# Designed miniproteins, single chains, continued (2), part 5

Each design is a single chain, and the fold is of that chain. pLDDT is the mean over its residues in the fold that is shown.

## One batch from the design tools (miniprotein)

Design m4141
Fold by ESMFold2-Fast:
Structure m4141 (fold): chain A 109 residues (1-109)
Amino acid sequence: NSRSAFDKIIANLPTHMQNTIMRFIRVVRSGDPRRFTHDDMRILDIMKAMADGSPDSVVTAMIRQMFPNATDSDIDNVKKAMGILLSEMPDALKALYDAIRRAYQDARS
């Protein structure tokens, strides 16, 4: 159970970053792709890049694009938090990503 480690890492982030990540987790755990916001999709793309073994520089750039005012320490904490979430629910995250992409294509066709 990585919840205690995750909670400690999240507590080190600025309030706006905590709120964004905690909202994302609630949406992922709901399993409802209709609840995903643009920010939720950006976090999911970061997590997919990490799961795919993208270079640390690429992951860091994605986090900076989402949180332009984040310090290096904030970015490091986001990477640690995302790593914990990937270890807890990699298949669920991939399934949700695929479902959202399909729903988006169907809505735009």
Scores: mean pLDDT 77

Design m4142
Fold by ESMFold2-Fast:
Structure m4142 (fold): chain A 66 residues (1-66)
Amino acid sequence: MTQEVDNKDVVDLLKQSLDALVAAKASPQDLEDFRGQVLTVMNDLNVPEEVKEELEARFDAALAAA
C-alpha cells in the first residue's frame, strides 16, 4: 500500500484523461486505443488488479455509452 502511493497520481491522471475523452465524446476507436495505452502504463507501474478492474469497467461503460 505505502510504496504504491506515488503511483496514485498517475492513476488519477489516467482516470481524468478517460473522463475528458468521454466528455469530449471521443469515438469508440479512440477509447479503445487509449485503453491499450492505459493498460501498458498500469502494467509498468505494477498497479493493483482491483484498480485495473475499476478502470476496465469505466472503459466498458464509456464504450457502451459511445
Scores: mean pLDDT 76

Design m4143
Fold by ESMFold2-Fast:
Structure m4143 (fold): chain A 91 residues (1-91)
Amino acid sequence: MFLISVSVYKDGKPIYVAKPTSNIEAGMIRVIGAFLEAKRIGGSVKVEIEADTEDKTKELAKKIVKTAESMGLKVKEVKIEGGHAEIVFEV
C-alpha cells in the first residue's frame, strides 16, 4: 500500500541503500538515519515514495522535505507523478 526507499550518495556513488519498507514510521526512521549519514560524510540522499494516491504521496513528500530542512539539508530535486515521488537532498 505504501513503499519508502532511501539511498545515500557520495560523489555520485551509492554508499548506503536502505531496504525498502511499507511501514511509514520505519520509513521515516530510515530517512532520518540517511540524513544523519549524509551530513556525516558530506553526501546526498535520494528518497523514493510509492503510494495508492497522489495526495498520500504529496503529504509524505512534504513531511520528508520539512524534516530534511529542519536537519539542515537542502532540496536539490523533487519529482512527483501520481503515486510516485522522488526527492533528492544535499547537505
Scores: mean pLDDT 84

Design m4144
Fold by ESMFold2-Fast:
Structure m4144 (fold): chain A 100 residues (1-100)
Amino acid sequence: MRAQMRAVLEALEARLEAGPLLEEPDPELFPDWKDIVPNPMTLSMIRERIERGEIRSFEEFRELLRQMLAGVEKYYPPDSPVVANARAVLAAAEQLLAAA
């Protein structure tokens, strides 16, 4: 379970689309980020939760990835490349989890 989630996460982080999703945006460039997205989720935060053993199932892992997408969709316009990238990462995660 944990090793499989780590392998999926590593595959997601290696994608070109993952760049804007790795960490929270720079607060100097995006000062309203935390006001719009009060419960942010990033690939780095998901990694930390896997390493702490806080994710107990593939469904919990999917929920965190959906939370990440929801935050991006709240902040960015719907036609933003960041929104498209977040959706691509989520689709890739579903394919990898189905194969695990």
Scores: mean pLDDT 80

Design m4145
Fold by ESMFold2-Fast:
Structure m4145 (fold): chain A 87 residues (1-87)
Amino acid sequence: MTVGQLILQGQRYYQQGQQLYDQALQSGMDRALLRQAADYFLQAADYFQRAGDLIEQRLGRTPLSEQLYAQAEYAREQARAALESGE
């Protein structure tokens, strides 16, 4: 995959995670939807992490790779919050 493809996949998984999380909130905190949202957020984090890694392999540390790592960490935090809400 190219960096652009990894970023695009990360964004798509993140958006799906947000939609499922919003649906869970509207359905009285459905645990299955919260767990599915968490899975999508973790998939998004993996894609952002891989995009950052690929940039660092070619160019070293850049503002873009740092931003992608921050996006990956934020997605992991959202996955954590979704799982905690489902307990």
Scores: mean pLDDT 87

Design m4146
Fold by ESMFold2-Fast:
Structure m4146 (fold): chain A 88 residues (1-88)
Amino acid sequence: SDRDIVIQLADQSVDMLRSGRMTPPQVTIWFIQQGRDRGLDVTMDDNGIRGISRLGPQSSADVMRGFLQNFGVPQDVIDRLVDAIRSV
């Protein structure tokens, strides 16, 4: 399901943030692009993607929280991802 895809992407995002492989803006862009590639209904143009590349951790957390909430992701998954963003 779309929710299961989003949960998997959130888990991978946590791992990439904790390992230092990606910054919060980078993982936010990667998450959106992976969601689109896997058929999620994500409407974002190149200007939106460029905007995200300038985000700080707090703004990246807000974007990801909203995205996860729209797909009905459990609160514990959202909290884990937000905490990972805050830890970098």
Scores: mean pLDDT 77

Design m4147
Fold by ESMFold2-Fast:
Structure m4147 (fold): chain A 73 residues (1-73)
Amino acid sequence: SREALLAQMDAVPEEEKEEALKLLKEATNSGIKPKDSSAVAEVVGLVLRLTVAGDTSVTAEDIRERLKELGIL
């Protein structure tokens, strides 16, 4: 529900959200192979899960690892 979603957003530390957004900014500014649009979409999805959905199963570390696997970072 919307109320549960808002409670989950409060459960994710602000420092974790800031790190995830910083990683997204670094990825978009790197200029690395924009042809991999599906890879970029996957990373955006992970950032949205952490920062908007409050999905505590996703961490900034998971986002960083995925960026490395995709060759973006």
Scores: mean pLDDT 68

Design m4148
Fold by ESMFold2-Fast:
Structure m4148 (fold): chain A 63 residues (1-63)
Amino acid sequence: MSEKVEKAVEIGEKKGYEAALKTGSWKVGRDEGAKAGAEIGGERVGYLSGNIGGTKGGLELRK
């Protein structure tokens, strides 16, 4: 469980960040990251990692 959670957070955060930058939308990044994280670590982990990745991407878009 813990190892899967760590991987889910990493993948969800990365996918959320990439999707936010690619689409110009932190919300799309959040949703795509949440989906990727949820596939590995479940809905809660996906939601958290997607929000982190999407937010990071949104901040990069403001630079």
Scores: mean pLDDT 78

Design m4149
Fold by ESMFold2-Fast:
Structure m4149 (fold): chain A 100 residues (1-100)
Amino acid sequence: MEREKKLRELAKKVTEKLLEEILKKKKISLKEEEKKELIEKGTEIILEDIKKMLTDKEYIEKLIAESDPAQQAQIRAMVEAIENFDAEALFEALKAGHAL
């Protein structure tokens, strides 16, 4: 289905952006094979989290309840970015929260 494809593309784009930021901040150099493996694994993890955030209202409510006001704003921003398939907005929200 088109939505599934868009969610997977969103997950892949945000995983790639997060990995590059993590490597840059920690000054770590990885081989291309290692980067590919991490992107593939990260994409599956992010995709599952995205699906949960869209479908599991109890999961979102629990995350919000366990978070401080700044984290609550970030969680809401992530949900909005996912609903809009906005990889840049989702990446910025995750980067601010250090979610990965």
Scores: mean pLDDT 75

Design m4150
Fold by ESMFold2-Fast:
Structure m4150 (fold): chain A 64 residues (1-64)
Amino acid sequence: SMEEELKRIENKVKELKDIALKMIQRRYERGELTPEEYERRIKQVDKFAENMLKLEKERLKAKQ
């Protein structure tokens, strides 16, 4: 069903977001990012996740 495919997409995007956030966290802990860069990158990950969900939903609609 569309709902099951949407849930799989949402779970996949959540996984990718969590991985990206952990990588950013590690870089910050290593002193590779300033607090300002850290905050900016966290916001970029949120935007990336939003854009990926939008793209995947559009792809799902195109298959119908």
Scores: mean pLDDT 83

Design m4151
Fold by ESMFold2-Fast:
Structure m4151 (fold): chain A 64 residues (1-64)
Amino acid sequence: APLPAEEEKKRLYWIKLANDAMTKAGLSPEEVGLKFREIIEKGYSDEEIAKLLGLSLETVKKYK
């Protein structure tokens, strides 16, 4: 089933933030894809995601 529109907007914004953060950290597009997949598959906590992406914990919690 599709996500509610509000959650879908949050997901898209989260994906954009994660992509931008990893790209800014010097990761290639391929490495960005791999790291994003790891985050999803391993079920990382908000704190672990924040450390991995160099984002604030508040930002991760808001848009995850």
Scores: mean pLDDT 69

Design m4152
Fold by ESMFold2-Fast:
Structure m4152 (fold): chain A 83 residues (1-83)
Amino acid sequence: MSSLDLLEKVLGEEKGRELLKLLAKRGTYGPGLITVSQAGAAIEDVLGKEEGKKIEELLRKKFGKDALVSPTQVAKVIEEYFK
C-alpha cells in the first residue's frame, strides 16, 4: 500500500491527501526525507495541535529526535497511533 493509500485509509481522503502534500512540500533532503519536527508540524497543521504533538513524540521515540523520516514511515506511525 502506498503512503497516500495508507493515510487516506486512516485519516480520510481529504486529510490524507493534504498531509501527504505537506510532507512532500517540507522535504528538504534527498528522496523527500524530512525531520521529525517538520513531520510533527505538518501533522499539527492537518490534525490539530494536540494530535500533532502526540504523534511527533511517538516519531521521536521510534526514530530519534534528530531523525530523518520518509512519508511512508510517518504514515505507518499515524496508522499505529489510530489503532
Scores: mean pLDDT 78

Design m4153
Fold by ESMFold2-Fast:
Structure m4153 (fold): chain A 80 residues (1-80)
Amino acid sequence: LEETEDPDVAKRIEAALKLGEEGNEEDLLSILFNEKDPEVREAAAYALGKLGKEQLLELLKEMNEKQQKAFLEGLEEAKA
């Protein structure tokens, strides 16, 4: 994940990654569904990708096209 120029966006990315380390799927989902910034959504998707595969399939069913794209991109980065 790249650093952003916006300190607010950068802090939200950091928060999403920390939630992933804590295993807080509920807050990560909230970020993924409600966040307007694609970089923050990708960070949440990356963190979810690190947590496990079974829950990811359920999450995809509730996502719109933009969220699904960010989620899949985050999963690819999580595997790299």
Scores: mean pLDDT 70

Design m4154
Fold by ESMFold2-Fast:
Structure m4154 (fold): chain A 60 residues (1-60)
Amino acid sequence: ASPAVLAAQRILREKLGLTEIPVDGVLDEVTRKAIELALTHFPGLLTPEERAILEEALRE
């Protein structure tokens, strides 16, 4: 499990209300698409630090 992916999954659940996202540290298709959606369509809901975590998770 990736620490960056775990942190990203927590951000998706807490900031975007995506409760369907598992917190398992695995970058599956659902998690990857949710990160891409958040960065593309909802960057204003995220702090610069949270955006950096989501971008790091996509590199795993």
Scores: mean pLDDT 81

Design m4155
Fold by ESMFold2-Fast:
Structure m4155 (fold): chain A 66 residues (1-66)
Amino acid sequence: MVREEIAKRYEELGLPERARFVLEKLTDEQARELEEVVRYTAEKLIEIGKQIDEEIARRQAERAAA
């Protein structure tokens, strides 16, 4: 089921509460529609997340040095 795939991805991202929401509240049809959006968004969020974390660390270092 598509819901199980999406739930597994949320678990891998460290979001078990969202995984449970997908399994309990979404229909299989709704899960299929969201799969494409979640997949595309997840890839972008992982990439952006790395950049944000790196930038936060840099800014904190600058503020500590000031």
Scores: mean pLDDT 69

Design m4156
Fold by ESMFold2-Fast:
Structure m4156 (fold): chain A 71 residues (1-71)
Amino acid sequence: GDAEKGEKLYKEYLEKWVGKNGSGLGPDITKIDDEVLKDILMNGVPGTSLPALGFSEEEAEDVVAYIKTLK
């Protein structure tokens, strides 16, 4: 994953759901395992307000790489 590319995708599509540090609205996504987080970004989380964001696998990997910087 490319963290710089992931930052652009995060700010455009994901920041409104989870906040600037991934620990705002909803679950703290910075603490989720990389593979689980990738699945969440592609398919959403059943029973929560976080929808499927329509990311490809490559885009999800880029976003995961960025989220790992938000510790």
Scores: mean pLDDT 68

Design m4157
Fold by ESMFold2-Fast:
Structure m4157 (fold): chain A 70 residues (1-70)
Amino acid sequence: MEEEAKKLFEKSKQLADLAIAHAATNPELAREYLDLMRKYYEQIKKLGFEEYAKEVKELIDRVERALAAA
């Protein structure tokens, strides 16, 4: 269970980097990555790992700010 939450967190970090990199040039793709991150956030919450969920929410907020600035 914790290994699964960690995997989802690692994937969310990769998606955040990709979303930020594409926010200005391909905002539609960046939004698709953001939607997938939101799905991983909900999965981590269901697994009960609140600290990983909090970190993913911070990554989501960072991506949303990058999209707003693009």
Scores: mean pLDDT 85

Design m4158
Fold by ESMFold2-Fast:
Structure m4158 (fold): chain A 94 residues (1-94)
Amino acid sequence: GQNAVNNAQNAVNQFQSVSNQYSSSSGSSSVSSSRNSGMQSALNGVISNYNNNSSMGQGGANSLIQQINQQTQQFQSGLNSVNSQQNQQNQQSS
């Protein structure tokens, strides 16, 4: 019902938050723009498929959440890489 739709929307919001955080952390407008464009296109495809198939109910919402979580993990991996580079600079200087 409504809760499944709300959970899917929350997953989308979390993905967008992580994407924005990655852009902020990487400091690269061109590389970030290219990656965000690719992931935004993939996300738009998932959202479009969900909107077209929203009548599939809770199962469809759960599948969308899993797909968004996988995409979020890809961005999180990127953030971890950027954070690791910053930590390496601090550790090598200290």
Scores: mean pLDDT 58

Design m4159
Fold by ESMFold2-Fast:
Structure m4159 (fold): chain A 87 residues (1-87)
Amino acid sequence: SIVDEFYEEQLKRVEETPAEGALELMEELLEETKRLIEEYPDLKEEFIKVFNEVLERILAKVVRERPEDFDAILAKVKEASEELKKL
């Protein structure tokens, strides 16, 4: 499914992206999630679920590799999640 393809693609991007790229990775994830929700509005809940699961993976990577960036990244995560909930 398109949802499964999105999830697999995003997990691969998390694996391939170093922790210092976390902010950019999150911004790209948010924009792609918004694009998919616009294209497939009936799958909105599924895309938001994928978004949240991928964000948990990004945060886990930051905690392991760059804990000093955690609070800043977490704040951005909360802003992005709130933006998607308003769609």
Scores: mean pLDDT 85

Design m4160
Fold by ESMFold2-Fast:
Structure m4160 (fold): chain A 55 residues (1-55)
Amino acid sequence: STEEIAAIIKKALEEGYSREQAEMLAMTKMVQEKSLSGEEINKLIAEAEEIIERE
């Protein structure tokens, strides 16, 4: 879900990863744990980034 992706990105940023690295980590987790296409994963990451920017 978008919330799960946002949580992964936030945690990576807190651990000192760059935004790009945090997004890559979230994408890798979604590929491994979900049967989602790259297009679907990219959409969820974009939505998660919007949530993080608003918070």
Scores: mean pLDDT 74

Design m4161
Fold by ESMFold2-Fast:
Parts: sequence; C-alpha cells; structure tokens
Structure m4161 (fold): chain A 61 residues (1-61)
Amino acid sequence: MSLREKIDEMYEKMLSLSEEEREKMAEEVAKLVGEHQKLSDETIELAKRIIIHEIKKEQAE
C-alpha cells in the first residue's frame, strides 16, 4: 500500500476511534506527512526557482 493510501486509511479510522486513540494515530500520521512533505516542499521550491528565472528574463526586456 502506498504511503498516501496508508495515511488516508489511518485518517478514516481516526474518525471512528475514541478521542484518545484518535490523538495517538494523528501523531503518527503527522510524523509520516512531515517526513514526506519536506521532500515534496523541496520539489516545489525547485519549480518556483525555474519560474522566477523565466520572470527575470522577461524583466530584462
């Protein structure tokens, strides 16, 4: 199962669990998302740099 599917399944389970059990599962989900989100954010930052470089070329005219 992919990480995304695992996170989605855990989130669905949290909605049916007691508040204490939901809080524990939420911490694990947040940890998994945080680790993966950092990698995704770096990819987004790379894309932003490319866009900025294109804008600079237009401003040079």
Scores: mean pLDDT 59

Design m4162
Fold by ESMFold2-Fast:
Order: structure tokens, then sequence, then C-alpha cells
Structure m4162 (fold): chain A 68 residues (1-68)
């Protein structure tokens, strides 16, 4: 779907912007998810595991993108 492709593109950009820190985690998610449902599950798991406010903000932006 378009929403899935846009969300993956956003994750790739986020991974490129932060090659240290959380970038590898976003890159791994891009490589493994195959659907919007899997992406939502991955984002939920990442949010639950993360204490980084920057990651939380980027996850909120991805949720907004998926709603559009």
Amino acid sequence: SEAFELALEALRAMAEASPDGYGPTFAALVETVKSLEELRAGLRALAAASTDPDIRAKLANLVALMEA
C-alpha cells in the first residue's frame, strides 16, 4: 500500500540520519516487515522498548503518516 511504502521510506531516511544510535534498529525493521500490520507491530514493540524521546517523536510521525 502507499501508506506502507511512505512509512518505509521515512524509516529509511531516519536510519540514514542516525547511523549510530537507533539507525540500525530502523534499518532492521525496514528489512523485516512486509505489511502495514507488521510495521505497526514493530513500531509498537520499539515504542515499548525505547526510552529515547527522539525515537518516540519519530514513531508518532510515522503513525500520522500511516493515517494519511
Scores: mean pLDDT 72

Design m4163
Fold by ESMFold2-Fast:
Structure m4163 (fold): chain A 92 residues (1-92)
Amino acid sequence: MEYSEEEVEEEKRAAREALLKAKEAIEAGDVRSATLHLTAAALILVGLLIGKPEDEKAKKALELVLEAMRALDAGDYEKAIEKLEEAIELLE
């Protein structure tokens, strides 16, 4: 599967929007919504990487999203937010 540059930009924007919503949910104490938004971002990034496996920014953003999910599961909300902010910056 091959993504156009426009499709890649749209998927990165969608992933970034999901990460922003996840951050807002963590700050509000809504762990369930945060988990759903993180899962959505991870799935978008996985789909992008299937179409463009060598996208270094998407790969690193996915790694950061998975680290944020682990931190959230461990109750480390500060680390989860830190990893989310790094992923958001990569997807700008």
Scores: mean pLDDT 83

Design m4164
Fold by ESMFold2-Fast:
Structure m4164 (fold): chain A 66 residues (1-66)
Amino acid sequence: AEALRRRLVARGYSEREADAAVAWDVEGLSPEEVAERYGLSRATISRLFRAVVDIEVEELAEIVLG
């Protein structure tokens, strides 16, 4: 969770957006639940979740491809 938060903040996302990403990715909340809890637009949610996937793909590539 902390590594994901740190990478999102480093990419220019706010602490609230980083918290929203952790709620989706780690806690398993739906995009609708995250939008309601954190007060984020659907466009912001979509952009944020794409960034999470990109970070996870980068980490997986580093582990698998060395």
Scores: mean pLDDT 76

Design m4165
Fold by ESMFold2-Fast:
Structure m4165 (fold): chain A 87 residues (1-87)
Amino acid sequence: SSMQEKIREIVEEAARLVESVLDKLSPEDRRLLQGLVEQARRAVERGDFESAARALAQMGTLLAEQGLDEVAERLFEMAREVVEIIE
């Protein structure tokens, strides 16, 4: 669906953003964020857009805890965009 395509695009942009900062993170935080990216991708393919938005918000929280506030805010904006698309 066009909705699934839009949300997939948002999740893939989030994945690229996460990849751009992986070298600034501990190995443990890298694994956690990569797991959340995969969780978001799987949620999109199942049509579970609420879970995709939650995964994006969790990525933002983890990045904010690491002091990457600008990147974290972008992930929170992407999560909000997913919620607005499905409302």
Scores: mean pLDDT 89

Design m4166
Fold by ESMFold2-Fast:
Structure m4166 (fold): chain A 75 residues (1-75)
Amino acid sequence: ADSVQQQINELDQQIERAQALAREAEREYQAALADPSTPATHQAGAALRRIGYQTEVDLLQRRRDELQQQLQQLN
């Protein structure tokens, strides 16, 4: 139980960091779209980073949900 709770706490910290990076990548992507002088390759790179961080958040949240279910089953 305590070990599972510690893993959940560690995942919560990882999720917060990944969410912060995803928000920053979204800002960079929007800034790239707003500037017509930005090369298409730079815009594509920003879009890929945005998708990458969003995927990372989703993966970490799934793992957290699995551990949360295990914790609830250990009644």
Scores: mean pLDDT 82

Design m4167
Fold by ESMFold2-Fast:
Structure m4167 (fold): chain A 58 residues (1-58)
Amino acid sequence: MEEIYVVVAEDDPELSEAVRNWALENGIKLTKEQAEKVAAELREIYPGLKVRIEKIKL
């Protein structure tokens, strides 16, 4: 089974679910390293945004 990682905004579970479904539907796979880089970039661009990395198993 493959695992993908998704960057999630902690304050919006509805958005988190939509992003998860979109990634699965479009076959987008992020490695843990890729997700960490995206999370770091988001924290730099949007100060105060609470982001985390979530693992999804396929």
Scores: mean pLDDT 65

Design m4168
Fold by ESMFold2-Fast:
Structure m4168 (fold): chain A 73 residues (1-73)
Amino acid sequence: GGFEEGAEGGRELAREAERLGAEEAKRLYDQASTLFEEAARLARQGRSDEANALAAQGGKLYREGKELHERAK
């Protein structure tokens, strides 16, 4: 599902940011991925409102990480 894809994408971007020395971007991507992983778990339990709230928080961190990562390129 979309949350698991968000978590995996965040982990891949975290590895990429790490290779560039973008430590803050890596941290934000790792945090976002953890929130997406938890959202996926909650969604599997039928807790869609809670899953969506965590995914929104993860999305915010992901966007912040992406901005920093692009500046590090």
Scores: mean pLDDT 85

Design m4169
Fold by ESMFold2-Fast:
Structure m4169 (fold): chain A 67 residues (1-67)
Amino acid sequence: SLDDLKQEYERLRDLAEFLSELSSYLQKLADEGKASPKTIELAKELEKLAKDLEEKAREVEEKIRKL
């Protein structure tokens, strides 16, 4: 339903924002010399995941627009 699509859009957007903020925080720790190599790797993976979720949110928004 349209309501289900709107909920999915909001969920994807909120999760993408959260992961992007977390990645930025971990990158800040790396810049301060406070992050392990594993933490730096996780920050990069979180950034990728956030971008993927933003793209999925845009796809859901397009589906809503076409209804």
Scores: mean pLDDT 86

Design m4170
Fold by ESMFold2-Fast:
Structure m4170 (fold): chain A 83 residues (1-83)
Amino acid sequence: MDDRKHAERVVRMAVRLSENASIDQAAQYLAAAYLAAETVVGKEAAEELMRKGVEELGRRKGLSEEEIEELLQRAFQAYRQMS
């Protein structure tokens, strides 16, 4: 399996799970996906995929730019607590 495609799939699944979740729950799903992606594609590629996923999720949820940035920060904070 292509490692990058696997990481993309993991992030997309977290985004889908997060569409109907609270912001806090979404941050947890995204953090878990980031941790999994980082182990497969490395930190730089995982950060790219995470930022893209959060931006897409934010647009789908109708979040403001400020709320999208808060969600991204919450996801990275949750990731640090998991690591």
Scores: mean pLDDT 79

Design m4171
Fold by ESMFold2-Fast:
Structure m4171 (fold): chain A 98 residues (1-98)
Amino acid sequence: SFPEPVAEFEPRSREELKRRALELLDRLLKLGEITEEERERMVDAIRNEDEAFLGAKNTELVARAQRLFEQGTPENIEKARVLLELGIELGELLRLLQ
């Protein structure tokens, strides 16, 4: 199924989703929301396509984002946005890992 224009509606590859997730992890590290150890564990899970770990982590990321939004500071809202964006990328990745 290739609607016109095809290129604008092409689904992202697993490698593109992984690349985006890694970029978002780097942003979370810079924001101080995750540690380097947490980042390394998530990088390993993404590379190893650990569906169980990534699924559980998505639930955790959503809970973290909700708590940060509730606190309502501009810094916490930025952290929450990045966490939710990471959750979206990981959710799409998990859908492709069948």
Scores: mean pLDDT 80

Design m4172
Fold by ESMFold2-Fast:
Structure m4172 (fold): chain A 65 residues (1-65)
Amino acid sequence: MKVPGGGEGADRAGTALAAQGALDNAGGRKLYEISEKNGEITEEDLREAAPSATDEQVALAIRQA
């Protein structure tokens, strides 16, 4: 599923995951590089960047975007 809001949505989703302790600096950088290249990120991109995140944490991050 596509994260809404493009690059701004990616920033908000990354911030929400980091606030939950689920996203490290390397994962955050990867997400922003993907959003810069493609203008958007997907739920799969969030899971790849934050492999320790639960389904609930990813869903909350998407909701915050």
Scores: mean pLDDT 74

Design m4173
Fold by ESMFold2-Fast:
Formats: structure tokens, sequence, C-alpha cells
Structure m4173 (fold): chain A 97 residues (1-97)
């Protein structure tokens, strides 16, 4: 299911960020946030984008909850969000093949 792919992508991203200690710089955070806003606008303009928007919103909600609970910093959260979306796209392509 798409929900299972979201869960897998999020868990893999979280594990990688925690294992590497990677944190997005302030400049990287701003660039990633701007890029995601542009992607959301493009997806919202096309009804075919709705499932991808739903996945983006689901991953972002999980990242926000981690940061709210103090289990990740804002810098780690941005890195998890970016990586999870990349992994989700890859898993979607593999599932469609």
Amino acid sequence: SLAALVDEAFEEALRWVKETGFEASAEEQAAIEAGLAAIRADLAADPRGAPLLEAVDAIEARVRELVKRGEATEAEGTAILFLALQLYQRKLAEAAA
C-alpha cells in the first residue's frame, strides 16, 4: 500500500540521519523548504498530483511530531523530510515496475 511505502521511506530516512549524525545547515534548510513549497504548488495544480501531495503531507506530519517530541532537531527534521521524500519516489517507481 502507499501508506506502507510512506512508513518504509520515513523509517529508512530517520535511521540514516540518526546513524550519520547529518544535520541540514540553515542555508540548506531554507533551500529545501523553498523547493518543497514549489513542488507542493506544482502537485496542487494537477489532480493527478493528489496522491503525492498526500504522501508529502504524511511524511511532514511525522517529522513535525518527532521535532515536537524533542526526538529530532529542526536541522535533523529537515534532512529526514528531504531524504524520506527521495526514498518514497524511488520506492514508488520500483513498485510500478
Scores: mean pLDDT 81

Design m4174
Fold by ESMFold2-Fast:
Structure m4174 (fold): chain A 90 residues (1-90)
Amino acid sequence: KELLREFIKAASEIGAEMAKAANYDPSARPAVTEAGRLLMEAIAAFEKDVDKAKEYARKASEVMRKHPVLRPAAERLEKEFDEIIEKAKA
């Protein structure tokens, strides 16, 4: 219950950071949309299949890393989601 709330909060904050970064490079907007979709899939999978949630988060990070303006958000995603997912596995 608490870990799902942390996961949703992290995804929301990362989503806001992506949207802000895309204001500096509008060509990144399709990547923000796709990464956002993948983060929503990760949230939906989190309590059912944590490994599937991790896979969606990995795909989101890969999409973001293709755009220099989204790399800080991708690094934040990788760090925060890995921490929350490892807590969920324990």
Scores: mean pLDDT 84

Design m4175
Fold by ESMFold2-Fast:
Structure m4175 (fold): chain A 71 residues (1-71)
Amino acid sequence: MDEELEELAKAYGLTPEEVAVLRADPSAQRLVELYRKVKEIDTSTLEGEIDRGAYELAVATHAVAARSAVR
């Protein structure tokens, strides 16, 4: 979980403060789950590329929500 959050933070340019908010928030579990799905998708197939795009959008939405939570 924690290492996956750090990897997500690097991929989406999250600050340490935003990562700390995610760790304290129950939404961190859902964000990690979505990121894990993106990593497990076989992008060598057309279907996998489409699914990856959809999951990446969901992950990006959660990252934006985390940024909005930082005050």
Scores: mean pLDDT 68

Design m4176
Fold by ESMFold2-Fast:
Structure m4176 (fold): chain A 90 residues (1-90)
Amino acid sequence: MKEVLERLVKIAEEAIRKYPDDPEKVSMLVAIEFDQLLQENISKLSRDEKLEIGRFVVRMVAVARESIKQGLSADETIEKVRETAEELLA
């Protein structure tokens, strides 16, 4: 579980760096990469774990989108996403 969630944070970081000023493209790229990650791990995760991961992704994407919309830099947006992920993983 924790390893999958840490990979999702890295996916979000990469999406933000590729599209630092486009919250829609960041959301779309994270969705595509997340679906691929789920498919790779589908046989190893329970239904409840999949729902937990989904909620985690939705929260991280929401934070990223709002930060970009507020005019934060890629590095500032990534830091905010990391802080959110650390709170959720604690």
Scores: mean pLDDT 81

